# Designed miniproteins, single chains: the designs that were tried, part 23

Each design is a single chain, and the fold is of that chain. pLDDT is the mean over its residues in the fold that is shown.

## One batch from the design tools (miniprotein)

Design m778
Fold by ESMFold2-Fast:
Structure m778 (fold): chain A 87 residues (1-87)
Amino acid sequence: SLFDATKYIRLPTDITKEELREVIEGLRKRGAEIVDVLNGDGIITRHVIIPSLGIPELTSVDEAKPGDKVVIFVPSDLYNYAQEILS
């Protein structure tokens, strides 16, 4: 289904814990499932890993649709926090 397409969202490097929580809640409220959290930092992730996924980007939380499976790329300093709030 087009509604079940896996998508990714990349969060800015200066995002706060509060803003990260708002992103997660906003995605869930829109019926999206968060399927993974990945470290978005570093040149390799930015220029190799993300383009190699072959999945579309969500440019904002507002683009999420019911049934979307979302991979979130977070700054490395928030990675453990993101894992905690998703468990």
Scores: mean pLDDT 75

Design m779
Fold by ESMFold2-Fast:
Structure m779 (fold): chain A 85 residues (1-85)
Amino acid sequence: SEEELIKKAQDYINKALDALRQGNFEEAARYFEEAASLLKKTNSPGAKSVAKIFEEAARLAREGRRDDAEVYATLAIMQLTLLKK
């Protein structure tokens, strides 16, 4: 179900944030990319838009821009939460 895809994406987002806080930037980027991939498998335009923000968070994380990556991830998480009403 789409709900299961979103739940799995949230698990990857939590792993990405943990990796980001530990300075494991490549691992954080991979987890953000996995979350984005799962969100893109939904039929929700909102979830697909959130996926693009996580892809940007992954890019910023890979560049070592920890604070910028965390800001983008936080914005994406807030938008994803709103999709569940």
Scores: mean pLDDT 86

Design m780
Fold by ESMFold2-Fast:
Structure m780 (fold): chain A 62 residues (1-62)
Amino acid sequence: MFEDISEITKEIASLTPEEIVEKAREYAKKHPERQPVLDALIARDPVAGAALLYSLYKLEEK
């Protein structure tokens, strides 16, 4: 679990802000019930909000 978070953090650090947002949008398309949460987080801080949701997506994929 801790190592998984570290790997996800390194992956996010290697992505551009645009790539992070696109990955979060793809996650939202697979989970439309989470679209309001994605919208709220991106409205507050686009990069941090997208990175957080992408991290959750990667953890769920495991």
Scores: mean pLDDT 70

Design m781
Fold by ESMFold2-Fast:
Structure m781 (fold): chain A 85 residues (1-85)
Amino acid sequence: AMKTYDVSGTITGITEKQANLIKELAEKYAKKLGGDIDLTVTVEGDTANVSGTITAPNKATAEKIVKNIEAKAKQLGGSADLTLK
């Protein structure tokens, strides 16, 4: 059985192209861990607004997916502030 977790927050210091790349890489990573993501990313200036869900077998896996998004944002010179519920 899978559980669904809500995700919301922002990623700053990245372009729309970089935000879409982070989303694509996070989707691939989530699927590799047996989960999935359904995230909406809207970019205004240098800020990407993130909202949606992560589906995962447990909370630790969902948290690992969020940490992967944060790590990818940092690699691109940005900063992520994301909340998982």
Scores: mean pLDDT 84

Design m782
Fold by ESMFold2-Fast:
Structure m782 (fold): chain A 81 residues (1-81)
Amino acid sequence: PRPSLLEVFEALFAEHRDKLSPELAALLRELRRLLEQNRDNEEVRRIFEDGMVGAYTLLSEGREELAGEVLRRTLERMRAL
C-alpha cells in the first residue's frame, strides 16, 4: 500500500527541511496548494503521489537537481488537468 499524500509530504519536509533549497521548498508548497484545491480529483492525487515518492527517493540519494526536475514535471502535469 502507498503512503498517504500527507504522510509523503510531511516526510519530505521533516527529513529534508534544513537541506531543501528555497526553490525546492517553493515547489513543494505550490504542489501542496494544487493538491488541496483538487483533492477530489483522483488523477491529480495519483500524479502528486508518484511525483512526491520520486522526489523523496532522489533527495534521500542527494540528487537535489533531479528531485527538482521531478517536482517541476509533477507541477506541470497537475496544472495540465
Scores: mean pLDDT 73

Design m783
Fold by ESMFold2-Fast:
Structure m783 (fold): chain A 64 residues (1-64)
Amino acid sequence: MSPGEVVLGAAARDSGMSREQARAMARAAKAGDTEKVRELGAAAGLSEEQGLRTGEGLVRGGAV
């Protein structure tokens, strides 16, 4: 397993997201698609600030 999968699993567990949602958020964040990050975060019950922070953490952690 890659370090990115560990980061995805941790973020999903912490935020109440599925691994698929966390992966989608990581991809959107890497692409700079803040609208998509916001949408995915809201679907998981996160605020805009929490969603953007989570997306940034996923990119930094090598999830993508």
Scores: mean pLDDT 75

Design m784
Fold by ESMFold2-Fast:
Structure m784 (fold): chain A 99 residues (1-99)
Amino acid sequence: SMREDVEKAIEEAEAAARRVIASMPALAKLDAPPAPAEVVERARRELEEIKELLKEILGSEELDRNGRLLLLVMEAIVHAGVDKERALALTRELAELLA
């Protein structure tokens, strides 16, 4: 069923997200429950800083896969407290990139 397919995709995306977050201590501070708007705004600002740091550390070749994956993970986290439908859509996009 579509619900079972979506739940499996979320589980796969969450596993991938946890692996990415574990490699980035700054993101580990942005925990899973729905966040107030102020926390979401701070997360967006940290996202931009982290993107610039990743460009310096990983180089452009590794950014094509890892950078997009990281962006989708961070957007899903940022929107989890504000828009669950958007977070779900981003989770599906992440799952498709992993397939």
Scores: mean pLDDT 51

Design m785
Fold by ESMFold2-Fast:
Structure m785 (fold): chain A 133 residues (1-133)
Amino acid sequence: MEEELLKLVDEAKEAEKAGDNKKAAELYAKAGDLLIEQGDPFLAAVWYDKAYELDKKYAKKAAEAFKLAAETSKDNYLRLISLIRAAELYEELGDLEKAIEFYEKAKKIAEELGLPKTVELLEKKIKELKEKI
């Protein structure tokens, strides 16, 4: 289990060092796929996000994995972080309606967690995006 994950990540890092960003992204995405199979959508989303940094085609896969992490996590802080990152990735995809939806869900969790500064930042972001639609 961990050996297969570590091997994929090590091979991805070697491809990245060699300047093969496409191969590195594919290997990081495979690490994410393995973690989805293991029932860890948050850690899967982290590796898909790394793949996205190297190859923009992984933006949707990263966004969907963070969405799944937010829906399945019992940890409100992981849910909050996952919703914010999903919203940012949907902005990059040009799906502003989805981005607003996820920022509004993130704001609700931030309110429940008693994070007034985070609520204020999310409210400002939601207003900015609504002006673009």
Scores: mean pLDDT 89

Design m786
Fold by ESMFold2-Fast:
Structure m786 (fold): chain A 100 residues (1-100)
Amino acid sequence: MSSLQGRVSQLSSQSRDLSRQVDDITQRYQNGQISSDQARQQFTQLRDQATQLQQQTMDLISQLLQDPNSSRDLIRQGDRVNSSVSSTRARSTYMIRQLQ
């Protein structure tokens, strides 16, 4: 397993965890289990984490495209992670604005 394949796997796992956290916070807020202030704080943390992860994912995609040993499937996985992270960041930003 290449170092790049290991990084794709790690970032993919982190991306899925952030997406699940967005859904969890949203449901807990809608069900009245957490306050708007608590939800805003948690979405702010997720947005910041997603921003960092997006930068790492973009750097990884650049490395994958430059590596002649990179498979098309591995590049596709990188693109999938980037799309997921971008979505998580957008959703977190939207929720922060809604919670005011």
Scores: mean pLDDT 86

Design m787
Fold by ESMFold2-Fast:
Structure m787 (fold): chain A 78 residues (1-78)
Amino acid sequence: GVDEIIEEARRLGLDEAARHLELAKVFAYTARNKVELDIAKAHYRRAVELLRQAGHDELASRAEEEMNKLIKEAEKRI
């Protein structure tokens, strides 16, 4: 899940990427409208960019997959 990816990012010293994943998770869970969901999407995209820039393409792909699942579930509630 996303929590394991956040932990791995922190172990790699990628605290900014981990923080963006944490924010994306919170906004995805609490989103009540499309604007709040777009905030979640912005945070996860930034996290994925940071992971790829650091050379962690596999971890970035896993983060993208797990966050897309959370976003899809949030879209069903809006």
Scores: mean pLDDT 88

Design m788
Fold by ESMFold2-Fast:
Structure m788 (fold): chain A 89 residues (1-89)
Amino acid sequence: MLVRVRVLTLTFRGEREAVERAAERLAAAHPAAEIRFEGETGTVVHELEVTSEAEAQAQVDAIGHAALEIAREEGVEEVDFAVEEVLRE
């Protein structure tokens, strides 16, 4: 059967040390998250299985709010986030 998965991608841009601290803090709060660094960019990817639309949306909102707070505290210049849905067997 196909499983619905919501993929939340958070991208931090700015000074390298600030980006690294922000990405690591966000990933530490969500152990299933994958982190990648390229130059002055840090990306954190969360995959959430959609068993309930309301629950999935609440988790996306919570992660997004946490990312913005962490970015502000660490001095990250730019935060982008994208949400995609994929189907897996």
Scores: mean pLDDT 79

Design m789
Fold by ESMFold2-Fast:
Structure m789 (fold): chain A 68 residues (1-68)
Amino acid sequence: SRKEELIEKLEEKVEELKKEYPEVPDEVINQLLAAAKEAILNEPNPTEETVETLYGLIKHELEKIKAE
């Protein structure tokens, strides 16, 4: 389905983010990913722009965690 395709794209992007943020525990990154995947599943008509927005939010949260 379209939602499955978008979720796979998000998962691939987040796996690359794990390489950029080795100091953040995988469990924390996986929790953020799970929330983003749920957001895609609950969106009636998700698009690639939805994925980019969620990816940006995850990256922003990782920067905040790293700074604390």
Scores: mean pLDDT 84

Design m790
Fold by ESMFold2-Fast:
Structure m790 (fold): chain A 63 residues (1-63)
Amino acid sequence: KERVEQLKKDYELSREARRKTEELAKEKGVTPELEAARNILGVGEEVSRELYEKAKKKLEEEL
């Protein structure tokens, strides 16, 4: 149960980090550094989401 909640928070944190990167791109324009950060954060967000979904499914199967 704590594992599922932690993974949910990790996913939300990665989404917020990506949103912050988009705000910087909007203010300064898209630089190669911001584009690289955007790609890295996008992968991180997907990984966090996948881990959360898998943990949630296992919890449901155990109940």
Scores: mean pLDDT 69

Design m791
Fold by ESMFold2-Fast:
Structure m791 (fold): chain A 58 residues (1-58)
Amino acid sequence: MELKKKAEELAKKIIDQKVPSPEDIADFMAAANDLVEANREEGTKFVEKLEKEVEEAL
């Protein structure tokens, strides 16, 4: 629950900035890894959705 919120906030920050810092990208990747580890199936699907949104915005 908290991990999903953190990942969403980081993804939105990257999208809003258009030129994200390496630190913002690293934080997002760390949050994504935590999500997959907490719930492998649901975490993977959620991360794939967020990654697609970030890639589409950039």
Scores: mean pLDDT 73

Design m792
Fold by ESMFold2-Fast:
Structure m792 (fold): chain A 63 residues (1-63)
Amino acid sequence: MSVEQLQRRLAILEQLLAELRKKLEELKDDKSKEAQLMRESYQQLIELLEQEIARLRAQIAAA
């Protein structure tokens, strides 16, 4: 895979990560059980995305 392709994929994942973090902030004042479950789900997705971003950055550095 080319460095350019890896950089493009990284940019997409970083944008998605920013969107999920914004959604978490929007839910922080919602006291419903549903909002609590959604926050937990978003936190798990953010962690997975951060791991994938770190992996892609390592691949770019190694290329």
Scores: mean pLDDT 83

Design m793
Fold by ESMFold2-Fast:
Structure m793 (fold): chain A 78 residues (1-78)
Amino acid sequence: DLKRIAEQLRELARELGSKGTPKHEEASRLLLQAGEMVDNENLKTALKLLDEALRYVKDDPETVKQIEEIKRQIESLL
């Protein structure tokens, strides 16, 4: 369900934005863009944006796990 995946990305982006660091703010921006790509069925671009977001949150293992889970959900649709 693409709508559910896009909503998960928007929710995670809100959580990251609330952490108040520049790296979390950039990751939040990338997750919002990935959600837009999922809504537009551009899944390959969404995956690239999620890979970019992972670069900003490498030191946050819980966030990494959440992004990787969403990546797996998108990959299952390809």
Scores: mean pLDDT 87

Design m794
Fold by ESMFold2-Fast:
Structure m794 (fold): chain A 70 residues (1-70)
Amino acid sequence: SKEEKEKLAKEILEKTKELVELIYKGEPEEKIKEIIKEIFEKQGLEVKSFKLEKDENNQTTIELETVPKP
């Protein structure tokens, strides 16, 4: 069971790296949302709200609310 959780954690880390690359490249907000939702759902969390803003330097701010799944 711990090995399964560790494997899941590694998969989440890899998807998080992909997320960072997508943000850095300025990919569409919808792609970023999908990956974020997938990452949190793998952890048993639901994304309740999502806000993504980019400034003039293409710095991305992400604000989100998550709740645990029952």
Scores: mean pLDDT 77

Design m795
Fold by ESMFold2-Fast:
Structure m795 (fold): chain A 93 residues (1-93)
Amino acid sequence: SLPSDEEILKEARERAAEGMEFAKVVVEAVENKDLEEIYEETLELAEKALKASEELKAGAEEIKKKAEELYKKKDKIGLAAAYANALALLRAA
């Protein structure tokens, strides 16, 4: 069976405590933002990455598509991971 949202969040909190930056971003987004806020910010970060570099366009468009799917499913943890991916993509630019 797939891990539950509670099991995924527990693992993310443990990895955040160990200093894993990606996990810290995911945990902070889940704890401090609502679903709509995470979705809107993920799209904004992906748009910034898309405008910053042609090489990032495919990755940014994939993140936008995944974020829309996760938002429709009301998957807050999945959407927080998309947010962390969008932020990492923009930081790589």
Scores: mean pLDDT 81

Design m796
Fold by ESMFold2-Fast:
Structure m796 (fold): chain A 71 residues (1-71)
Amino acid sequence: MSEEQLREDLRYIERILEEIKDKLSPKTLAALQKTIDEARRRIEAGDLLGASILIGGAEMSLATIKVSEQR
């Protein structure tokens, strides 16, 4: 697993957040941004596994929100 792959995943999540931020509560936005910041810190510390887990959690949260909104 490469650091560049994880950084790409973070950029993807940030882009999705910008697209749906109008549909999210401020609390949900703040929580997701905090998770992104922590994931970035983990990458810088060399904890790629920890970063991957945080990124996966954020992706799942965004997917759940998107599915609920579309339904």
Scores: mean pLDDT 77

Design m797
Fold by ESMFold2-Fast:
Structure m797 (fold): chain A 86 residues (1-86)
Amino acid sequence: DERLSKIKEELQKILDRIKKAGRLPSEEEFYEILGLLSGAIKILEEQGDFEKAEQLRQLADELRKNYLAGNVDGVLASIQKAIDLI
């Protein structure tokens, strides 16, 4: 799917920026990541892939928890898992 490939590409670019910076993404970047995950969830639901959609919801929840905890490694891990799932 071209839409999912585009989301995956954008998530990878954000992941690479966070790795290079070595710190939590800005609040703006964090909400951009959540928006990309929400977009992927919607596309997967449209395609009938409810299992992957649910796994992405769980990863979005993990991402929120790690971000609020200030856990950079946890944020990176959650984004990587989402990329690998898509």
Scores: mean pLDDT 89

Design m798
Fold by ESMFold2-Fast:
Structure m798 (fold): chain A 92 residues (1-92)
Amino acid sequence: MEEEVRELIEAFKAGDQAKVDELVRRLVEKYGADLQPLLDLIIELGKEMGLSKEEIFNIASRVIGEALRLGKLTFEQYQDYLEYVKKKIEEL
């Protein structure tokens, strides 16, 4: 998981939107049964790798949105995860 999240953040920093979309989909397919550990790791590594709060929220919200698109979340769970990551990022 950590190596795959680092690859996602590097692709985001490089502006490689196609690779970001592919890596988000793969992470959600592999880890989407419980998003909290994946989202926590994105926030932690995003901060470590020098992303802004806005950039971290951008990546995290894209992961949550892809999980909703793939039918892994209800709309209520989608909203709950967005509020969770927003609060956690504000506390960084």
Scores: mean pLDDT 86

Design m799
Fold by ESMFold2-Fast:
Structure m799 (fold): chain A 113 residues (1-113)
Amino acid sequence: FDEMLKYFQNGDYEKAIETFKKLLEEGHVPDKLEYYVAMLAAYYAGKYELVVEIFEEMLKDGIEPDAMEYNIVGEALYRLGRLEEAREYYEKALALDPNLVGARNGLERIDAQ
């Protein structure tokens, strides 16, 4: 994880993603923070479908998302044009954190279309 986080902090999102995939191949079960950093790296790399895939693996591992994980998957779905799914996840994020500006802005963008 430390290597993945270092790549992420240096803006090397592709290497952060590669490190995350290697951890999975080695049988590591990521924690919530490791999943979140991997989703952010995928998002900033423009790999929006990968954000959704990472989120789905987090759910399969029995990890309950918080507002930030719901928000980032909502943003990825918005970028993919999957607007109804994006709306659902922004609403889930706001249910957990009503002050989350990113999720509120996401819903406003969808409602303006």
Scores: mean pLDDT 85

Design m800
Fold by ESMFold2-Fast:
Structure m800 (fold): chain A 70 residues (1-70)
Amino acid sequence: EFEAEVYRALGEIYLAIGKLDEQRGDYDSAIESYKKALELYEKARQLGDPEADSNIEEVKKKIEELEKKK
């Protein structure tokens, strides 16, 4: 499925951006990027990507952890 692959790839890009922002201590930007990745992975899951569930769990955990630091 072309659409699921595109959404997963975009989610991976935003996940990577969020990780870089987190490493820099830019928690606000990291949370925004992780939330964007979450939306994209949720779309990929809706379109049938079985790997999206694990990615969604990872991103949700990262958002929770960073929001606790604020």
Scores: mean pLDDT 81

Design m801
Fold by ESMFold2-Fast:
Structure m801 (fold): chain A 62 residues (1-62)
Amino acid sequence: LLVEVAEQLREQGHDESADKVLETHRHFSHLLPTPALLESTAEDLEEQGDLEAAELLRKAAS
């Protein structure tokens, strides 16, 4: 889930994106990650220019 995606982002050198994903996980840790939440997070990453991290999140949502 989000923690696993963040670990994969760190392995690929996207440390800042991984931190943002973990921050989202901490904020919504009491909720199950929905496809809508993953898509919203991916859109935020795309707006920041991190297209690879956004694509990875969308694959996790599938």
Scores: mean pLDDT 71

Design m802
Fold by ESMFold2-Fast:
Structure m802 (fold): chain A 61 residues (1-61)
Amino acid sequence: SRLPDPVLEKVEKFILSLALRNPAEMTVESLVEAAKKEFPDSGIPDSTIRKIAQKVLDAVA
C-alpha cells in the first residue's frame, strides 16, 4: 500500500508532539505544513493531515 499504517502513526505522533509543546502557537495549517516538511514522501493527502491536526488540537485545547 502507498499509505501504510506505520506512516500515518508517525505523522500523527509528530503532529501531537508539536501541539503538546506549543499548543497556543499551533494552528491546523501550521501543523499540516510542518508534517509535509517532515514527511514529504508520505503520500498522505493534505486533507487527511488536516483532519489529524484538527483532531489533535481539539484534544489538547
Scores: mean pLDDT 77

Design m803
Fold by ESMFold2-Fast:
Structure m803 (fold): chain A 65 residues (1-65)
Amino acid sequence: MTKRVSTVQSPDGVSYTIELYYDAEGRPVKVKLYDENGNLIAEEEVDSWEEAKLFLIKTMSKLLS
């Protein structure tokens, strides 16, 4: 599996780190979200980019509430 790390920023300017894990075809299989201090906030297995995006949207919405 290949792992890619990226950053997203909340509307409040807080940076979060995303780890995306991909299969041999480049499809995401797992998403991990970390806060700015490196603490794991949420993790989910996914079967598509759409699931990964929905997971991130839902998780970020809860964090911003």
Scores: mean pLDDT 76

Design m804
Fold by ESMFold2-Fast:
Structure m804 (fold): chain A 74 residues (1-74)
Amino acid sequence: MEKAKEYEKLGEEYLKEGDVDKAVYYYALAGEIYFQEGRYEEAIRLATKVAELRPDDPGAQAAVEALRKAKEAA
């Protein structure tokens, strides 16, 4: 859980610096950890940020949908 917060902060810092690729990378890492810990709302929030930063990426949208379905099944 602490590692996920660390990666989320790194993603925010890189986004503020304009490094979208690194921001997406760290947001994705944080989201994966939140998902593994059953924290679906945090995972969905980060996946949504990734999808917003990559609006033309179908994989990013699919990840958000998959996480929402996982939360509904939990």
Scores: mean pLDDT 80

Design m805
Fold by ESMFold2-Fast:
Structure m805 (fold): chain A 68 residues (1-68)
Amino acid sequence: GGLSPEFQAELDRKAELLTQRALDNKAAVYGKPVEEVATPEEIEAMREAARQGLLDFYAWNGEVPPVE
């Protein structure tokens, strides 16, 4: 058994949300547009880190979040 499709979709959704918030905050801090504060590679790394962080959090708690 792997992760359910519903759990994977929720992780992807939350990872995208966290990545977008981080980019918006970075843009605001540096006074630059989002496109100037992160490369596509950095954005991908941030998304992967957010997704892994969520996975580690849920694994540590023994929880699978419901689809929201």
Scores: mean pLDDT 74

Design m806
Fold by ESMFold2-Fast:
Structure m806 (fold): chain A 67 residues (1-67)
Amino acid sequence: MEELRLAVEWHGWTPEELERIAKAVENGGKGAADDYLARGLTPRAQSVLDGAQKAAEELRKLAEEKK
C-alpha cells in the first residue's frame, strides 16, 4: 500500500493514469487467478484476486485524492 503511494508520487501519475493502472492490476490479477484455477489451486487464485482488488481500490483512492 505505502509502496504504491510512493510510486504514484515518484512517477507523478494523473488520476486517469491511476484508473488505467487499477484496471491493469485487476486484469492481471484475473489472469494470474485463472492460471492458479487451471492448476487446481483455488485458495491461491482467491488470494491473488483479493490482493489485486485491494491494490486497485488503493489506486482508485489515490486517483480521487488527486481530483
Scores: mean pLDDT 75

Design m807
Fold by ESMFold2-Fast:
Structure m807 (fold): chain A 98 residues (1-98)
Amino acid sequence: EPLKRLAEGYERAAKELERFRAQLPVDGKSAAEAGLSILYAAAETAKVFDPEEAERLQRIADEVEANLKKGDLEGTQAALDRGVELLREMAERYRAKA
């Protein structure tokens, strides 16, 4: 089922993003850059099926990038946490429709 594959993809992205979020205190720049890549990739995938959610993911990615540039670890953590929540929400929505 295509919807089931989308749900699995978003859930996998959320788990990966959560893992890098946990690495921020150890390697903040590298972890944040990895998280940013996940968010941009998810936003591109979402463009076709979830244009509103794609825009939200892109805004979160931009927020991560802005906070990283400022050296704002707390802001970077908060933005990544919002990204994880949105990806899990999207995964659950597609799972419910599958």
Scores: mean pLDDT 83

Design m808
Fold by ESMFold2-Fast:
Structure m808 (fold): chain A 58 residues (1-58)
Amino acid sequence: ELAEGYRKGAEYAEKVAKDFEQTGKAAEPSARPMAQQMADIARNQAKKLLEKAKELEE
């Protein structure tokens, strides 16, 4: 079912966000804003995917 796909997608997006946060901590100051922006994008995507899964499971 599509809802399972969206839930797995949300989990993957959360993992990607965590990876970008780790990269940002180790990165040079010039690269940190980009790493944080990518982490924010991934978290936003995870939130949207989770909302889609909830709508489909209703």
Scores: mean pLDDT 78

Design m809
Fold by ESMFold2-Fast:
Structure m809 (fold): chain A 120 residues (1-120)
Amino acid sequence: SSEDNVQKILDWLKSQGYYPSEESEDKLVNIVLNLSRLDEGIPQEKLLSNVSNPITVQDIIDAMESGEISSPIELLEKLIEAFKQYAKTMPKDSPTYKGVQGYIKDLEELIEEAKKQEEE
């Protein structure tokens, strides 16, 4: 389930040395749940018309579990890549496009938090 995917991502991030703040954890939950909704709601044919190899939450989980994704920052960057792919299918003036841009911004802030923890 999408909730199971959220827990897998949070547990993995902590196992890799990234301990998000309570606010950052809430943002991550919302990000993963909304990406899962886009994976379910946007037809693959529409996504493929704009991108050659679309990335879903399940693809990110599989890459995380296989070791293809090796750091918290790389995982967060893959989440940004997935949202950017969906943004290409949306009108730039739409509420959904604005929502996706908000999630990308939140992910960029999470990357800065993860970087700060690496310097501690």
Scores: mean pLDDT 85

Design m810
Fold by ESMFold2-Fast:
Structure m810 (fold): chain A 61 residues (1-61)
Amino acid sequence: MEETLKNLDIAIEDFNWDKKEFYRRAAKVLRNTAADHRAQGRVDSAETLERLAKEFEELAK
């Protein structure tokens, strides 16, 4: 299905990200992963990921 790959390429080109946008999205991924680790009882890992997410959020300002 070539049209599916072409549509994906178009979507990627439409992103026009700046550096702040990248850090903001990365922070969200880290927070979601931290929540999963906390749910699994991996408190130390969750705290580390939450700290990294906070730093990325500050860079995204």
Scores: mean pLDDT 71

Design m811
Fold by ESMFold2-Fast:
Structure m811 (fold): chain A 72 residues (1-72)
Amino acid sequence: MWTQVRTATADSSGTATVSVPDAPPGKATVTAVDSKGTIQAVKEVNNTDGVFTLTGLTPGQTVTVTVTTDLG
């Protein structure tokens, strides 16, 4: 299992993008959690470029973004 953590602030549309260029290609789970421990977004994607975009966040909210992949 491979895991990286980033901090991001959602823009006025509720979108946050994080770049994790070392993320392995394949299935990834991306989770955004606010400072109170509330899950704002969870997304499963097939990673190819190390760029992860989350939508539906509270605008202006700072979130901890966790990217987890299965490395076999």
Scores: mean pLDDT 80

Design m812
Fold by ESMFold2-Fast:
Structure m812 (fold): chain A 74 residues (1-74)
Amino acid sequence: TDELETGRAMLDRVYAWSRAQGLSPEEMRARLVAVKEQHVATIKDPELRAKLEAELDKYIEELMAEYEKEVAEE
């Protein structure tokens, strides 16, 4: 299984569930970061871990930009 694909899928599930709860952007970011940290911690290869973390950080920023825009535009 592609670890990046797995990580993105985990973030998507948490994002969808948390979005339904009407969380603040700060609360949403905290949950997404926690999920990323748990997934990245399972990766034994330091180089793969670093690359995965960078890609998931980028994906979190994409999700947060979408969420913040939605909250701001109401």
Scores: mean pLDDT 82

Design m813
Fold by ESMFold2-Fast:
Structure m813 (fold): chain A 79 residues (1-79)
Amino acid sequence: ARIITVNPTIDLGEAFDAIANANAGDTIIVNAPAILPLLQILAKAAKGKGIKIILKTPEKPSAEVEQYAKENGIEIIVE
């Protein structure tokens, strides 16, 4: 299994490409603000692929975002 890190500052295309090219068992680390729309699109892109998504965010996410992440298997790390 691979660990793939992406740093999308403006364009989420790098995150989508990493997910599209991932194999089951891979981990994708996304360095971006944890906002609900981003988590929703990442969860949809990863659905059924058997990959792990880790989102590294500079600010503490809202309770709604934390709950969505737990329900969709996304790990959030606050830096």
Scores: mean pLDDT 77

